Designed miniproteins, single chains, continued (4). Designs and how they scored, part 81

Each design is a single chain, and the fold is of that chain. pLDDT is the mean over its residues in the fold that is shown.

## One batch from the design tools (miniprotein)

Design m14797
Fold by ESMFold2-Fast:
Formats: structure tokens, sequence, C-alpha cells
Structure m14797 (fold): chain A 79 residues (1-79)
């Protein structure tokens, strides 16, 4: 099964890293520990001014950059 890795970096308005979380799935179901990690990521994002999300699946990777605009998350870049 293709291995999926999602890395989330939450940044404040000055560009300092507030939190970095790595979620790894090798085609298995989410555990209670993975769900708790997801909640921690959501809490960090609530305090962040911007976020960078890197997703790698097999040999392919993509990077999404999001910024907070008027309290909403806006996708500003995808590579």
Amino acid sequence: MPKAVVRVVALDAAGAVLAEHVLESDGQDLTAEDEAAGEAVEAALAAAASARVTQTVGDKSGVDTLERVDGEWVLVSRE
C-alpha cells in the first residue's frame, strides 16, 4: 500500500514555528493516538497566522501553504 506522510507546520504572525506535527499512515486505520495527534494539530492551527502542509504519498509530494485572512484559512500556494 502507498505510504502517506502529512507534515503540518503552524506559524505565528512573525514567522516563528508554534508547532510541527507529523502524521504517518501506511494504509492502516487511524488509531486513538492518531486522533489525539489530529486534535493537537487543530489546536495549534487555531492560534496560527499561517500554516504549511506537506503531503507525501509514495514517490509523490505536494506542499500547500495556507494563510489566515479575516479569520479564515485561505490556500495561497500549492506545489
Scores: mean pLDDT 69

Design m14798
Fold by ESMFold2-Fast:
Structure m14798 (fold): chain A 65 residues (1-65)
Amino acid sequence: SRLAEAAARLRAADAAGQLTILGQMSPAELRALAPVLRTVHRAVLEYLAENADPERQAVLREILA
């Protein structure tokens, strides 16, 4: 599935690659991938929680809580 492919790409990517992939995701896609996002570089998630648009920031802060 598209989400399974995105999860595989995130696991294989370095921090810069993870930032690019996550920056292109919708808030709904971020919610669906929440368990996988906990395995992503913490610094990438924190950066996006501070610098993404408000809807994506809310989802990422919820995942990080």
Scores: mean pLDDT 79

Design m14799
Fold by ESMFold2-Fast:
Formats: sequence, structure tokens, C-alpha cells
Structure m14799 (fold): chain A 85 residues (1-85)
Amino acid sequence: SDEEFREKAERFAKEAEKLLDEMKKKAKEINASEETLKLLEEAEQALKEFRKTLEDPTASMEEIRKKKRELVEKIQELAKKLEEE
């Protein structure tokens, strides 16, 4: 159902927010490069866009999936870069 899908997406958003907060702290602790900090900003922006889409009651499940995919890709890029530093 749409409600079940949105509830799962909201749980994902909360987990992603927590993960990004932890990644942000790690980036500060290791004095991450400007490139890594830009990836962090992009991931935070993707989370903001995902949240905005979830708040829109007219947004389709496909739009929500698209924004989730974009967020996951940015988090993965950030995670890889943090591992390299």
C-alpha cells in the first residue's frame, strides 16, 4: 500500500540522517579533503530533496524511489571517499 511504502521510506530517511550525521563527525575528526566535504554537502542535499518529496502527498512512489536512489548513490560515493582518507 502507499501508506506502507511511505512509512518504510520515512524509516529509511531517519536512518540515512543518522548515518550522515556520523559520517559528518568522522569527516571532521579525520580533517577530510575539500572533495570529501563537497560529497557530504551533496549527500545532505539529496536527503533534503528526499524528505521534501516524502512531505508532498501528491508525489508518486516512483518519484520517491528515484529520490531514494539518488540519496543512496551519494551516500555510497561519500562512504568510499571517507574510506580512502
Scores: mean pLDDT 86

Design m14800
Fold by ESMFold2-Fast:
Structure m14800 (fold): chain A 95 residues (1-95)
Amino acid sequence: SIDDLLAEVDRLVEEINELLEKLDTLSQKEALERVEELTLRGGELLTQITEAMKTASPEQRRVLITASLRLQSAVAELRSKVYNIHFGVASMSVV
């Protein structure tokens, strides 16, 4: 349902925010595994949002679009931060 989908988006965004706060305390392996897990879940939710929009009311579509943008932003920030940790630390003298 749309309510379930929105609840899943809220939970995933919360998990992403929690991971962002503790990324620096995790090993690179743990950080990469967690980021990949959350990125895959994000992709699945975005697919489900697209599917839900096919039968959604105009009001529901607005909420789904807002949720998709929020989710995409959170995932992009997470991937950007882990990329900087992974490749910045491994490839540069900056820590």
Scores: mean pLDDT 81

Design m14801
Fold by ESMFold2-Fast:
Structure m14801 (fold): chain A 75 residues (1-75)
Amino acid sequence: MKKESLLEDLKLAAEQFAGLPLEQRYEVFKAFVDALKKMGFSDEEIIELLKEVAEYAKKIDPRTYEAIQRVIDEL
């Protein structure tokens, strides 16, 4: 799967889950990290993708940005 398609899917997820509590958003993005690792992405590649999603999410909902940053910090 191309990184561009995956980035778009993650951005859509950030929008869709904006109404969830912080802990649930964290678990959703943590599940995406597990899926990406199974697809053969390195921790560095995952961090780059999540940082791009976080910058997008920060403009929509700061709490989603916080959830993504927490996931990045644990990688």
Scores: mean pLDDT 77

Design m14802
Fold by ESMFold2-Fast:
Structure m14802 (fold): chain A 92 residues (1-92)
Amino acid sequence: SPLDEIYKLQDQFQKSMGELKKEAENAKTDKELEEVKKKVEKLNKDTTQQLKEIWSKMPKTPEYAKVYTAAMISMIGMETDIFLLIEKKKKS
């Protein structure tokens, strides 16, 4: 179902973002931090595109809209968390 597709996409995104967060934590130079930032931006762009494609095919019910919106908010939160970590490390 489209709902299962969103849940699978969220699980994959969370795992990939978790690995990128570890890369940011282990980064020793501003260049390495910038490379992680680019990977985060690319993953977010690619995942957002996939999520929008799933949403375009979903029934437009309140229940499905809630799941889609929750997925989008979760993605923004994970990206923001890594970006704040990168900025903090660059200032240290």
Scores: mean pLDDT 87

Design m14803
Fold by ESMFold2-Fast:
Structure m14803 (fold): chain A 88 residues (1-88)
Amino acid sequence: MKEEMLKKAEEIAEEIASEIEDPEKAEEVRRRTIEAVREFLREFPEASEEDVLELTREIAKALKAYYEGDLEAAREHLAKLREIYEKV
């Protein structure tokens, strides 16, 4: 079950990272997103797939915005991350 969730999270991270033109930044976004998702699942092992995938999307989008210099978008996605953490 956790392996299937991680696979779906990796697919979401890859999709969002693929929109970044710089391959080093794209790999950094993908890697950091998956590391954060693994940490979240360790702390909240009972989190629903829906919450995990939503968290994955918001982490990846926040990192993408940060690497693109869009600090306002990055802050918006970080606020959504906080809401997910408060829900679980």
Scores: mean pLDDT 83

Design m14804
Fold by ESMFold2-Fast:
Structure m14804 (fold): chain A 85 residues (1-85)
Amino acid sequence: SHMAEQERRLEALIAQLQRTADSVVAEMKTLSPETRKKLLNAFKQYVDTSIEAAKTVLSEKLVEEFERAAQELIDRVEAEAKKIE
């Protein structure tokens, strides 16, 4: 069904964003504080671009679900950045 195809697209987009967040968190642990801040800002910009791309392929309701998942990942990356010595 069209709804099932949309839901699979949402799941794929969230999975891609989760993989990117995991990579960012891993990379942050090896970087200086200034470079970590730049990487965090780059990740936030990547999220914004991903949301705009999602708007072209997902319904408005599924874009809202993607935006919620994206915000949770931003919050996770920010929390991990705060824990790094």
Scores: mean pLDDT 88

Design m14805
Fold by ESMFold2-Fast:
Structure m14805 (fold): chain A 108 residues (1-108)
Amino acid sequence: SAADALYAQGNAALKAQDYATAARYFEQAIALDPDTSWRTYINLSTAYHKLGDKKKSREYLEKGIRLLEATDITDPFEREMALITLAVIKTTDPSLRELADRAMDRIE
């Protein structure tokens, strides 16, 4: 999809450490498809964290976790990556533990 293409461009910018460009591409992907991959929201959160925008980083992280809770993940590799991502989130931000635990329960 067009949203997937924007996500790929955002990831390329993120890897290049161009966090402002990455955030722009991820926001465009979300604007085209708000139900796009939970990964888009998590990576947008990372871009905003690197830019020092803690409020937007937290907002998009929570949206990504909620989308993950609402998503039926059937691919075993995607399920494993989701569980690893949630475990990292729980370790780095204890205030997200309850939200992350609900998403993990849905996936496991």
Scores: mean pLDDT 85

Design m14806
Fold by ESMFold2-Fast:
Structure m14806 (fold): chain A 71 residues (1-71)
Amino acid sequence: LEELANAALEAARAGDVEAALEHLRRLFEEIEKRWKEVEESGDEEKRRELLEEILSIQPKVDEVRRLIAAA
């Protein structure tokens, strides 16, 4: 998740709105996929780890959205 968030942020900072949106789309698809896997497994530790990872990238996602909105 962090690699996709970093790629989106780099693209947004470069003014490449299309690339930034594509990286955000892939990030959200990966989050949905991992969330589904966690729900199917019932693994509370994996759920906690996924939530922590999502929370850790949230400031980067917010910055990407801000940069896109300013473009």
Scores: mean pLDDT 80

Design m14807
Fold by ESMFold2-Fast:
Structure m14807 (fold): chain A 74 residues (1-74)
Amino acid sequence: SVMDEVREALLKAAEVMLEILREEQPNASKEQMFEAVMNAVRTELRYLQKDYNLSEEEVEELLREVEEYIRKQI
């Protein structure tokens, strides 16, 4: 589904940013890492929201799911 494709793209953006942060900023706090990863996710989601015409409810659901995933990775 479109939502599955969007979710996968957001998770990929999050994983890429987390990998970069772990290599380039290994002493970053969990909160600093979380904020940087979520900023990358929000940027990607802004483009995907326009491309797929996502509702505000769908955007909020995707952000909640990605936030929960990232908190478990950090």
Scores: mean pLDDT 86

Design m14808
Fold by ESMFold2-Fast:
Structure m14808 (fold): chain A 98 residues (1-98)
Amino acid sequence: KEELEKILEEIKKEIKEIILSNEEDYKILSESASKHLSKEEIAEETANIIVLTLKELIKDGIPLSEALRNIADAIEESAKLKKIAELLRKKAEEIEKK
């Protein structure tokens, strides 16, 4: 998909914005981090990990919308990152309409 790179960049940006503007997911990420990073570094690393995982699932033949849902479910169930999970599900719904 030619627009994939742009979609992933937008998702990365929106994940960072949620972490920087929202205390709930940030607090969870701060507590689970193996080392104390700045808020900006936590946002960047979290977004990078999610985007990297999305790219890996897509390379394995999983459609982007399904990959987004799989990561959202894993994040909500294991890490309790509810707001990031909701963002990923919303992006999956937008993609399914195309």
Scores: mean pLDDT 78

Design m14809
Fold by ESMFold2-Fast:
Structure m14809 (fold): chain A 101 residues (1-101)
Amino acid sequence: SELMKKIEELLEEIRRIAEEVLRIVREILSLPMSREELLEAIALALRAIGLEFEAELIVEQAKKGKISLEEALRRLERIKRELERLLERARALLAEVRAKQ
């Protein structure tokens, strides 16, 4: 169905955003930083991993007919927005850590 195609495309988009958050966190972790910056970087990584895992479960549930395709799409769009916010914060944190060098 067209909805299933949109769900699969959105999952791929979610995976790409999560991967970018983790890439930025790896870069932050390679730089000298405060304990507070370290804990924030770790928290960003864990949240991105958790959101990607949640997205995978939502798609699996939709494929098994346990939730509607419309409900799956709604939840995935929310996860994407949350990941976009994490990406913005990860970029800001990287800039903050770099500015102290």
Scores: mean pLDDT 91

Design m14810
Fold by ESMFold2-Fast:
Structure m14810 (fold): chain A 62 residues (1-62)
Amino acid sequence: MSIEEAKKTLEPGVGYVIETDRAEELAQKLRDAGIPAVVLDENRVLIMPRNQAEVDKAKEIL
C-alpha cells in the first residue's frame, strides 16, 4: 500500500507492506524508532507495529 493509505489504515499487531522509493531509508528510520521493519525490495518495506504507541510513531515517520 502507499504511505498515504498506511497512515489511515495502520493497526497494532498487523503487518503492512508499504510502497516507497526509499525502502532502506524508511526501514532504518522505523528500526531506529524501535518498530519492526524489514526491507522486501528497493520499493517495499514490511512493517509490524506491535502496539498503539508504535502505530503513532510509524505514522509520524511515514
Scores: mean pLDDT 83

Design m14811
Fold by ESMFold2-Fast:
Structure m14811 (fold): chain A 55 residues (1-55)
Amino acid sequence: GPEVTQLLKLIGNILSAIGDLIEAQMSGDLEKAEAAQSELDALQAQYKKLSEKMK
């Protein structure tokens, strides 16, 4: 259903945010690292909510 498609897109977004976090850490950009961590936290919350709805 649409929840499965949204879950897969959300996983893709999480992987992208992890990549952004690694890039920021490698460049020493603390502001980018904080922004990427905040985005990752929000995406993890969305993933948990969507996963719980499927049970």
Scores: mean pLDDT 82

Design m14812
Fold by ESMFold2-Fast:
Structure m14812 (fold): chain A 60 residues (1-60)
Amino acid sequence: SKEEEIKRLQKAIENLKSVIDTLEAAKPSASPEVQARYDEVIKQNNEFIEKLEEEIKALK
């Protein structure tokens, strides 16, 4: 159902946000090289969240 699909997408978004929060928290203690890698992963995950949010809008 559309409701079940929306719930799955919402759970995926929450999981991605949790990863971003973990990397943001770890970032100040990381080396500059590791911070740059964290920034790339945070950017990629934010872009993926945006795509999932658009998929949810299309299902409503």
Scores: mean pLDDT 88

Design m14813
Fold by ESMFold2-Fast:
Structure m14813 (fold): chain A 66 residues (1-66)
Amino acid sequence: SREEIEEEIIRMLMEKAGMSRESAEALVQLVKDGSMSPEFVVDLLKKYGGLSDEEAERIKRLLEEL
């Protein structure tokens, strides 16, 4: 479901990028609202979040399903 995909993204952002739940939820909401593209989020997470290419690509694919 959409909620399960959203929760998986939030969990990955918290565990892999060190984000708070509030920040992770806000990021997901910006993608859902069309304010941020999945590509832009991936670029930010790689630059500032310390994610590997594989982790960032997985998050991108999940975000594209929202």
Scores: mean pLDDT 84

Design m14814
Fold by ESMFold2-Fast:
Structure m14814 (fold): chain A 61 residues (1-61)
Amino acid sequence: LTEEQERDIARALAEIAYTVALLAGDSPEKALEYARKVLRRSPFVTEEEADEIVEELKKKL
């Protein structure tokens, strides 16, 4: 896998984690925290990129 593909996978997993947390009854704040942790587990996603993705997910609430 390329670094770009690994980054795309991390983003997809973060969105899945966020959606699953909301469906399970977690608060939006906790769901966003799960998404952030998933993004931060990827060595190819910078802290700044993770913050931007989390802000984008907040707007979809």
Scores: mean pLDDT 77

Design m14815
Fold by ESMFold2-Fast:
Order: sequence, then structure tokens, then C-alpha cells
Structure m14815 (fold): chain A 82 residues (1-82)
Amino acid sequence: FQSLPPDVAFRVAEAYAKGLSSEDEITAAFGPGADAAQILKEVNTMKAKGVSKEDAFKYVLENATNPYYKEQAKKYLEDLAA
């Protein structure tokens, strides 16, 4: 996860937060241009390591340079806290 580009890391965190559990679900949510296999693998790795959904979005906030991904990660963190 920590080695992922921040945009990919955001998609992994988003899939994790939405509870997406298959490549088909990820493709339906993000479109056919998304690397659904990579996203699913990273989500399963986070679950296996006990990484929380909050920690996934915190990584995006800390490492993203694009303000769009920082703002979206912040919104997801607020939603998860509610």
C-alpha cells in the first residue's frame, strides 16, 4: 500500500470503505479503466494486515500532492467518523 501512487492508493481506500469484494464490483464502481485486480489485491492485503479504512485514507492525505485526492480522502474520513 505505502508503495502505491496516491491516486491508486485513494481508489484502494475507496473500494475498502465501500466494502467492494470482487473485481466485478470494483469495475462497476470505478469503470473498466480501473486496475480492478490490483485494487482488490491491495484491499485484501490491508484486511489481512489489519489496516483500518481510516488509516488507508490518512495515507492518501499524507502522500497525495493533488488537492482533489486530499479533499476526497478528508470527506471519506469525516463519513467514517460519523
Scores: mean pLDDT 77

Design m14816
Fold by ESMFold2-Fast:
Structure m14816 (fold): chain A 61 residues (1-61)
Amino acid sequence: MLSEEELLREFMRLRHAALVRRELSRAEFTQGLEALLARTPPEYRAGMRRAMAAALAELDA
């Protein structure tokens, strides 16, 4: 399981690659987020799911 700091760092890396650098397709970004969610401690999973939904909506805008 990732620490809170590691989760934030990995999420920000994926978000930057998809939304800023445009290096990831929507499918690749979704796969990366699902992989990160699988490594998320249970106490952060609800928050991570909301963050994922927001990031995907932002990608689709």
Scores: mean pLDDT 81

Design m14817
Fold by ESMFold2-Fast:
Structure m14817 (fold): chain A 74 residues (1-74)
Amino acid sequence: ANIKSIEATSGEGSVDIKVTSTTAIEKIEVLDENGNVVATLTKAETTVSGLKPGKYTLVVIDSNGNTASKEFEV
């Protein structure tokens, strides 16, 4: 698999994201519990802040169209 790992470490109103991939990351979307996109990122290592408490899903999309997801909670 091209996307090898997704790490999501929750803080107060934030998440630290680290993606390991053999292919370039096209985008990372942060979805809320209702499936709304609350952030779009292009870097493999990034912090997202200003998140409301709740459940979220990270969706990673690489340059070859491979996808992987990870759930986290703030």
Scores: mean pLDDT 82

Design m14818
Fold by ESMFold2-Fast:
Structure m14818 (fold): chain A 62 residues (1-62)
Amino acid sequence: MPATREELLRAIEDFDRALKGSKKQQEEAKRKLEEIATSGVTSDDDAVRLLSSVTLTVIKSL
C-alpha cells in the first residue's frame, strides 16, 4: 500500500536524527526512507506523491 503522509514525515525525521549518528544508522535510515518514499509515489494523495518524489531526489543527491 502507498505510504501515508505521517509515515513519510516520520521517516524523514528518523533520517534527520540518524545523520547525527553512526554510518550504519545513517544507511539503515536512508534505506527505510527510500522504501517509504518509493511507495508514496503511487499514493492517491497529490501531496504525498510530491513529497515522496522530492524525498527520492534528495536521497539520490546524497
Scores: mean pLDDT 79

Design m14819
Fold by ESMFold2-Fast:
Structure m14819 (fold): chain A 80 residues (1-80)
Amino acid sequence: SLEELKEEFEKKAKEAIEKAEKEPLEYHEEIIEEFKKYFEELIEFLRKAGVPEEFIEELKKKYEEYLKKIEEIIKKKLES
């Protein structure tokens, strides 16, 4: 269901955030790229499946918020 896909996306986002906090800085680019690739594949799948654009835009907004949080975590680790 769409709800299950949304829950899976949120789980993947939380996993990426946790990796950004716990993993060495040498892996930060890999963590960001893996999350970006996952999201791009998810959006392509949803569009091909005919999911409403409103749902896709809601996920995009959440994705941007999570990506910003991951980048802020990495930046703070570099500054500390």
Scores: mean pLDDT 83

Design m14820
Fold by ESMFold2-Fast:
Structure m14820 (fold): chain A 87 residues (1-87)
Amino acid sequence: SAEDVERALELIEEVAVAAYLSIENNRPEVFETAVKRARERAKELSPELREFVLRAVEEIERLVKEGASAEEIVKHAREIIEELRRK
């Protein structure tokens, strides 16, 4: 549904913003909390949207672990959001 798509977009945006804030302020717990919350809330989505959100979160988490800049993470998240909006 349109509501599920909006919820999926919000979860991805929350994780991306948390990653940015976590890197800029050197507070990894902000990102860790957002990832946990997104994974829990994704369970309430349709199976297809849940899979999309979980993969998006995994990709953002991978970039954070690889030491990507806050700007690179925001750019990648923007690409993921654009992909979801095209569906």
Scores: mean pLDDT 86

Design m14821
Fold by ESMFold2-Fast:
Structure m14821 (fold): chain A 95 residues (1-95)
Amino acid sequence: NAKEQAKNKLLEAAKLLREWSEAFRAGDIDTARELISKAIDLLNEAAKLYPEYDEEVAVLIIGASVLLVHPGTPEEGARFAEFLAEQAEKLAKEI
């Protein structure tokens, strides 16, 4: 079921965004880059599986892309990633 697969990808992306917050706060920049890249890939896959929410997922992708390029301070970046994770979890609940 494409809906269930999209939901699972959103939940996995949320998990990776939370792990990114921990890695970035710890100063593990290489791990943080890998985690955010994987989260963006999962969000893109979710949008393909459930196009009805493509606009909502696009906002999450834009947010994750900001963290990849300009994450800000460790605390600012971590809080924003946690916020994006919460939005992905809420969207998954709607599917």
Scores: mean pLDDT 88

Design m14822
Fold by ESMFold2-Fast:
Structure m14822 (fold): chain A 115 residues (1-115)
Amino acid sequence: SELEELLKEKDLEKAMELLAEALVNKDVGKARLILEFFKEHFPEELPGMLYGAVQDEETKEFLLDLLGLPDSLREKLLSLSNKEQAQELAKLLGVDYPVDEEIGKKVAEKIKELK
């Protein structure tokens, strides 16, 4: 697909833009594909990406629904800080790297620009 060819370039900046767009547009298929791509090719950046996403309440709700979190786990997660929420979400995706706050700020800015 056109999206898969674009992601093959391994351009982190472009991948961040595509994820922000998919999350804001609530595109389930694209968001899943891009998150899987980050897990495989940018695992160290994924926690920061998730941190950016959870800064916006609407994109956070979409992300939690996308990941299929059960109510009990969602309730526990939402009691944490946004940074800790991002770390726990990354761990659920099989990624255990610290949150890069610079990546998070860039993603949060991209999401804000798209709204």
Scores: mean pLDDT 83

Design m14823
Fold by ESMFold2-Fast:
Structure m14823 (fold): chain A 85 residues (1-85)
Amino acid sequence: SLLDRIDALRERVEALPLSPQLRDGFLYALDLARYFHDRGDDDAAQTLLDLLDGVIDRYRAGEISEEQAMSMVGQAVLTAIGLRQ
């Protein structure tokens, strides 16, 4: 379920050695995904989770910096918000 994905991704974020700013950015985006799901905006929630998974995977692989990851989290949020409107 989408809720199981959100919980699993939250646990993954909490386990990573992230700066407070990047951690807070991911947690905010996950709270937003939950909000979208609670409102019935499952396409927006799923798209946001898919984009966040990509950012985490690339960050874990050492392909992007923390600054790039933070920027990509922000872009993922804007993309998901755009799907609602």
Scores: mean pLDDT 86

Design m14824
Fold by ESMFold2-Fast:
Structure m14824 (fold): chain A 95 residues (1-95)
Amino acid sequence: SSLQQQAQQLLQEIDDFIQEIDNRIEELKKKGAPESIISTLEKIRNQAISLKNTLQSQVNSGKLTQEILQRAQLDLGVLKGMLGIVDGVVNLIMD
């Protein structure tokens, strides 16, 4: 269905986002970023993994609704916003 196709696209976007965070963590570790920044990124990553697992479970169980998909889209948007805030802080403290 179109709803299932939208969910598969969102799952791919979540995977891409997790990969972006993993790449950022490795880059910042090499640059000697504060442990508090790394810890914050790891928390965002863990929330993204939880979101992926929840959405995948809803798809697999046939319980996917438009409301569930919209909530997952909003949740990903919030996590992307959190990453943007972290990037802003990194730009201020990493000369």
Scores: mean pLDDT 90

Design m14825
Fold by ESMFold2-Fast:
Structure m14825 (fold): chain A 61 residues (1-61)
Amino acid sequence: DIKEYKSGDEAAEAIRAGEAPDEVYTTGGDLYNKIKAAAEEAGLDVKIHVFPSPAALEAHL
């Protein structure tokens, strides 16, 4: 099971709150950087997977 977030900001806030999943799936490098920064701030080791589009992400899931 994966937890779905509507935005990178929502995902970053959840990570900072300590409710982060072990793995995160996202699109785009800017979202990757934002989520990674939040994980580092929270002291969490989160595996981040980046896909080229929402369609590619959906196809992988």
Scores: mean pLDDT 70

Design m14826
Fold by ESMFold2-Fast:
Structure m14826 (fold): chain A 87 residues (1-87)
Amino acid sequence: SLLERLAALPPANPALVSRLVDLGVPQEYAEPLAKECELLRLDEDLTEQTAQRFLAHLANGGSLSELSGICVDVSVDDALQLIKSVV
């Protein structure tokens, strides 16, 4: 499970966790999602898109166990290409 792997990682960047909470992600989901965003090296714009996608997933009855699908729908190559275009 991705959640098990994320739980084993060091604590997420507190600023990123706060950013996700500000975007509307519930506090209990913000840290696992932040860890996944950090693994994918997402910038602020991609992090916002990821938060919105996660909120849509929850609204459609999705679960946190499917969290890996939320960020992976933005392919790692597309995420890296978007990061390169913004930086």
Scores: mean pLDDT 61

Design m14827
Fold by ESMFold2-Fast:
Structure m14827 (fold): chain A 108 residues (1-108)
Amino acid sequence: SSEKEQLLREAAELGLLLFNRASGMTGDTRNLVMQILSLASRGLTAIEEGDSEKAVEYARRIAELAEQLPDHLQSVALRIASRIAEAAGDRELAEELRRRAEELEEKA
């Protein structure tokens, strides 16, 4: 559907945003961002292949790793995971991750 295609485009755009915001960072934070971007890429591929269960697993893993990021990067990572989960049909997970991202943005 056009909505699913829009979610995948938004996830990719957020991935680029996360990469660009982390470009000046080194060490553990950069490594976490690169792992999250790798998982996001795999999640998008799982959606394209019709593997919704794998896509949800990648979204959950992104959310787990994102907890170790600074708030301004964590919010972007959670928004990526939310869109992957929504595209996979897990609306409950998508809403949970979106709320967590919004809470971080309100505190920033």
Scores: mean pLDDT 88

Design m14828
Fold by ESMFold2-Fast:
Structure m14828 (fold): chain A 92 residues (1-92)
Amino acid sequence: MTPGERAVALIEVLLETAEEYIQKHPNLTPEAQEYYEKLKELLERTRELHEAGELTPEEAERLVNEAQRLAAAIAGADAGKVEEALSTLVPT
C-alpha cells in the first residue's frame, strides 16, 4: 500500500469514527457539524490528489494530521465547548 493509499484509508477510518460519534450524540452542536463537513471535504481533496498522482508522502502526512485534528475537534466541540474556547485563548 502506497503512502497515498494509506492516507486515504486512515482519513476514511477517522470519518467513520466521527459518524459513529454523531450517531451517539443526536444534539450535535453547529461547530461539531462544521468540523464534520470539513473532514468530509478533506477526504474528497485527499482522494482527488491521490487519483491525480499529486499526493506526496509529506502532503499525505499533513492531510492525515489535519483529519485527526478535525475528528478530535468534533468530539471536543460537542462535549466540551468551554475547554475548546479555553484552548483557543492559550497560544501554542
Scores: mean pLDDT 72

Design m14829
Fold by ESMFold2-Fast:
Structure m14829 (fold): chain A 83 residues (1-83)
Amino acid sequence: MAKELTEEAKENLRKIARLDAEHQGRTITSDEELEEMARQLEEELPALLKRAVDATIDISKGKEPKNEAQKRAIEILKKRLEE
């Protein structure tokens, strides 16, 4: 079955990609780069979700988000993992 992603799911993938990059210390230089990462995540979703969960756990252990983008991405990730 071909997986059809909703608009919300696509946006969540972009937010997760941003969170994953921030957690790994990677710099996203443009929205185009973020969109490309999100597209790759659609194919590697299981591995990405594990990394995103690990990032959330790391933050819970006392690693604080440093900027608004990271805070927003973590908030979206937590909501996505809950649902």
Scores: mean pLDDT 61

Design m14830
Fold by ESMFold2-Fast:
Formats: sequence, structure tokens, C-alpha cells
Structure m14830 (fold): chain A 62 residues (1-62)
Amino acid sequence: GKKVTIDAGADRKAGGEALSAAIKAGASEIHVKGAFSDEEVEAAKLMAAAAGVKLTIEQVPA
């Protein structure tokens, strides 16, 4: 499967958009580094689980 690495820094919107694009492109594993709330992390995990994608989230300060 395809592995995608995303570094969104403190831009939460860019991180979410890049994650959605990677899932749409057929990624099987995604590592995203960004500033996210707990609710955004849970939403991203739910989205990845629904798509069958292995998701790793690395938090950075906002």
C-alpha cells in the first residue's frame, strides 16, 4: 500500500485537507504532523478507520 507523510505545522485546515486528499488518492498508511484538538484527532481517526487507513498523528504546538 501507499504511505503518505504530511507536515501541516500549526495549520489545522491544511492538515485536514491533506489527510482527506491522501485517503482519496488510495493511501493505506498516513503519518500526519500538525496542531489538532482532541476532537479533531478523534474525527481524523474515525475517518481513517472508515477508509481502512492506518493513521499516525504527531502533535505540534499551535
Scores: mean pLDDT 76

Design m14831
Fold by ESMFold2-Fast:
Structure m14831 (fold): chain A 82 residues (1-82)
Amino acid sequence: EPIPGSEEVRAEVEEFKANNAEAAKNGAVAYVATVEIGGITINIVSGSEESLAKARELGLLTEEHEAALNVGKIEVTEAPAP
C-alpha cells in the first residue's frame, strides 16, 4: 500500500535539494549522500551541517542513512566556524 505523505516527502526532498544546490554553486558543498530505501533512491546535497540536521528532521535520514553515516559511506564535511 502507498505510504501516506510519500509525495509530500519527495517534494520536500526536491525543495531541500534545490535550495541547497544554490549554496553549492557558491562553493558550499558539505554533504553528499545517496542511499536506497525500499527501492527508492534518495540523493541528499547539503551546504552545511545544519542542512543535514534539517534532513533528519524532515525524516530523510532513516536507519539505512544513519548506518551509512556511521560506517562513513556518507561524506560529511564540517562547516567552517563563523
Scores: mean pLDDT 51

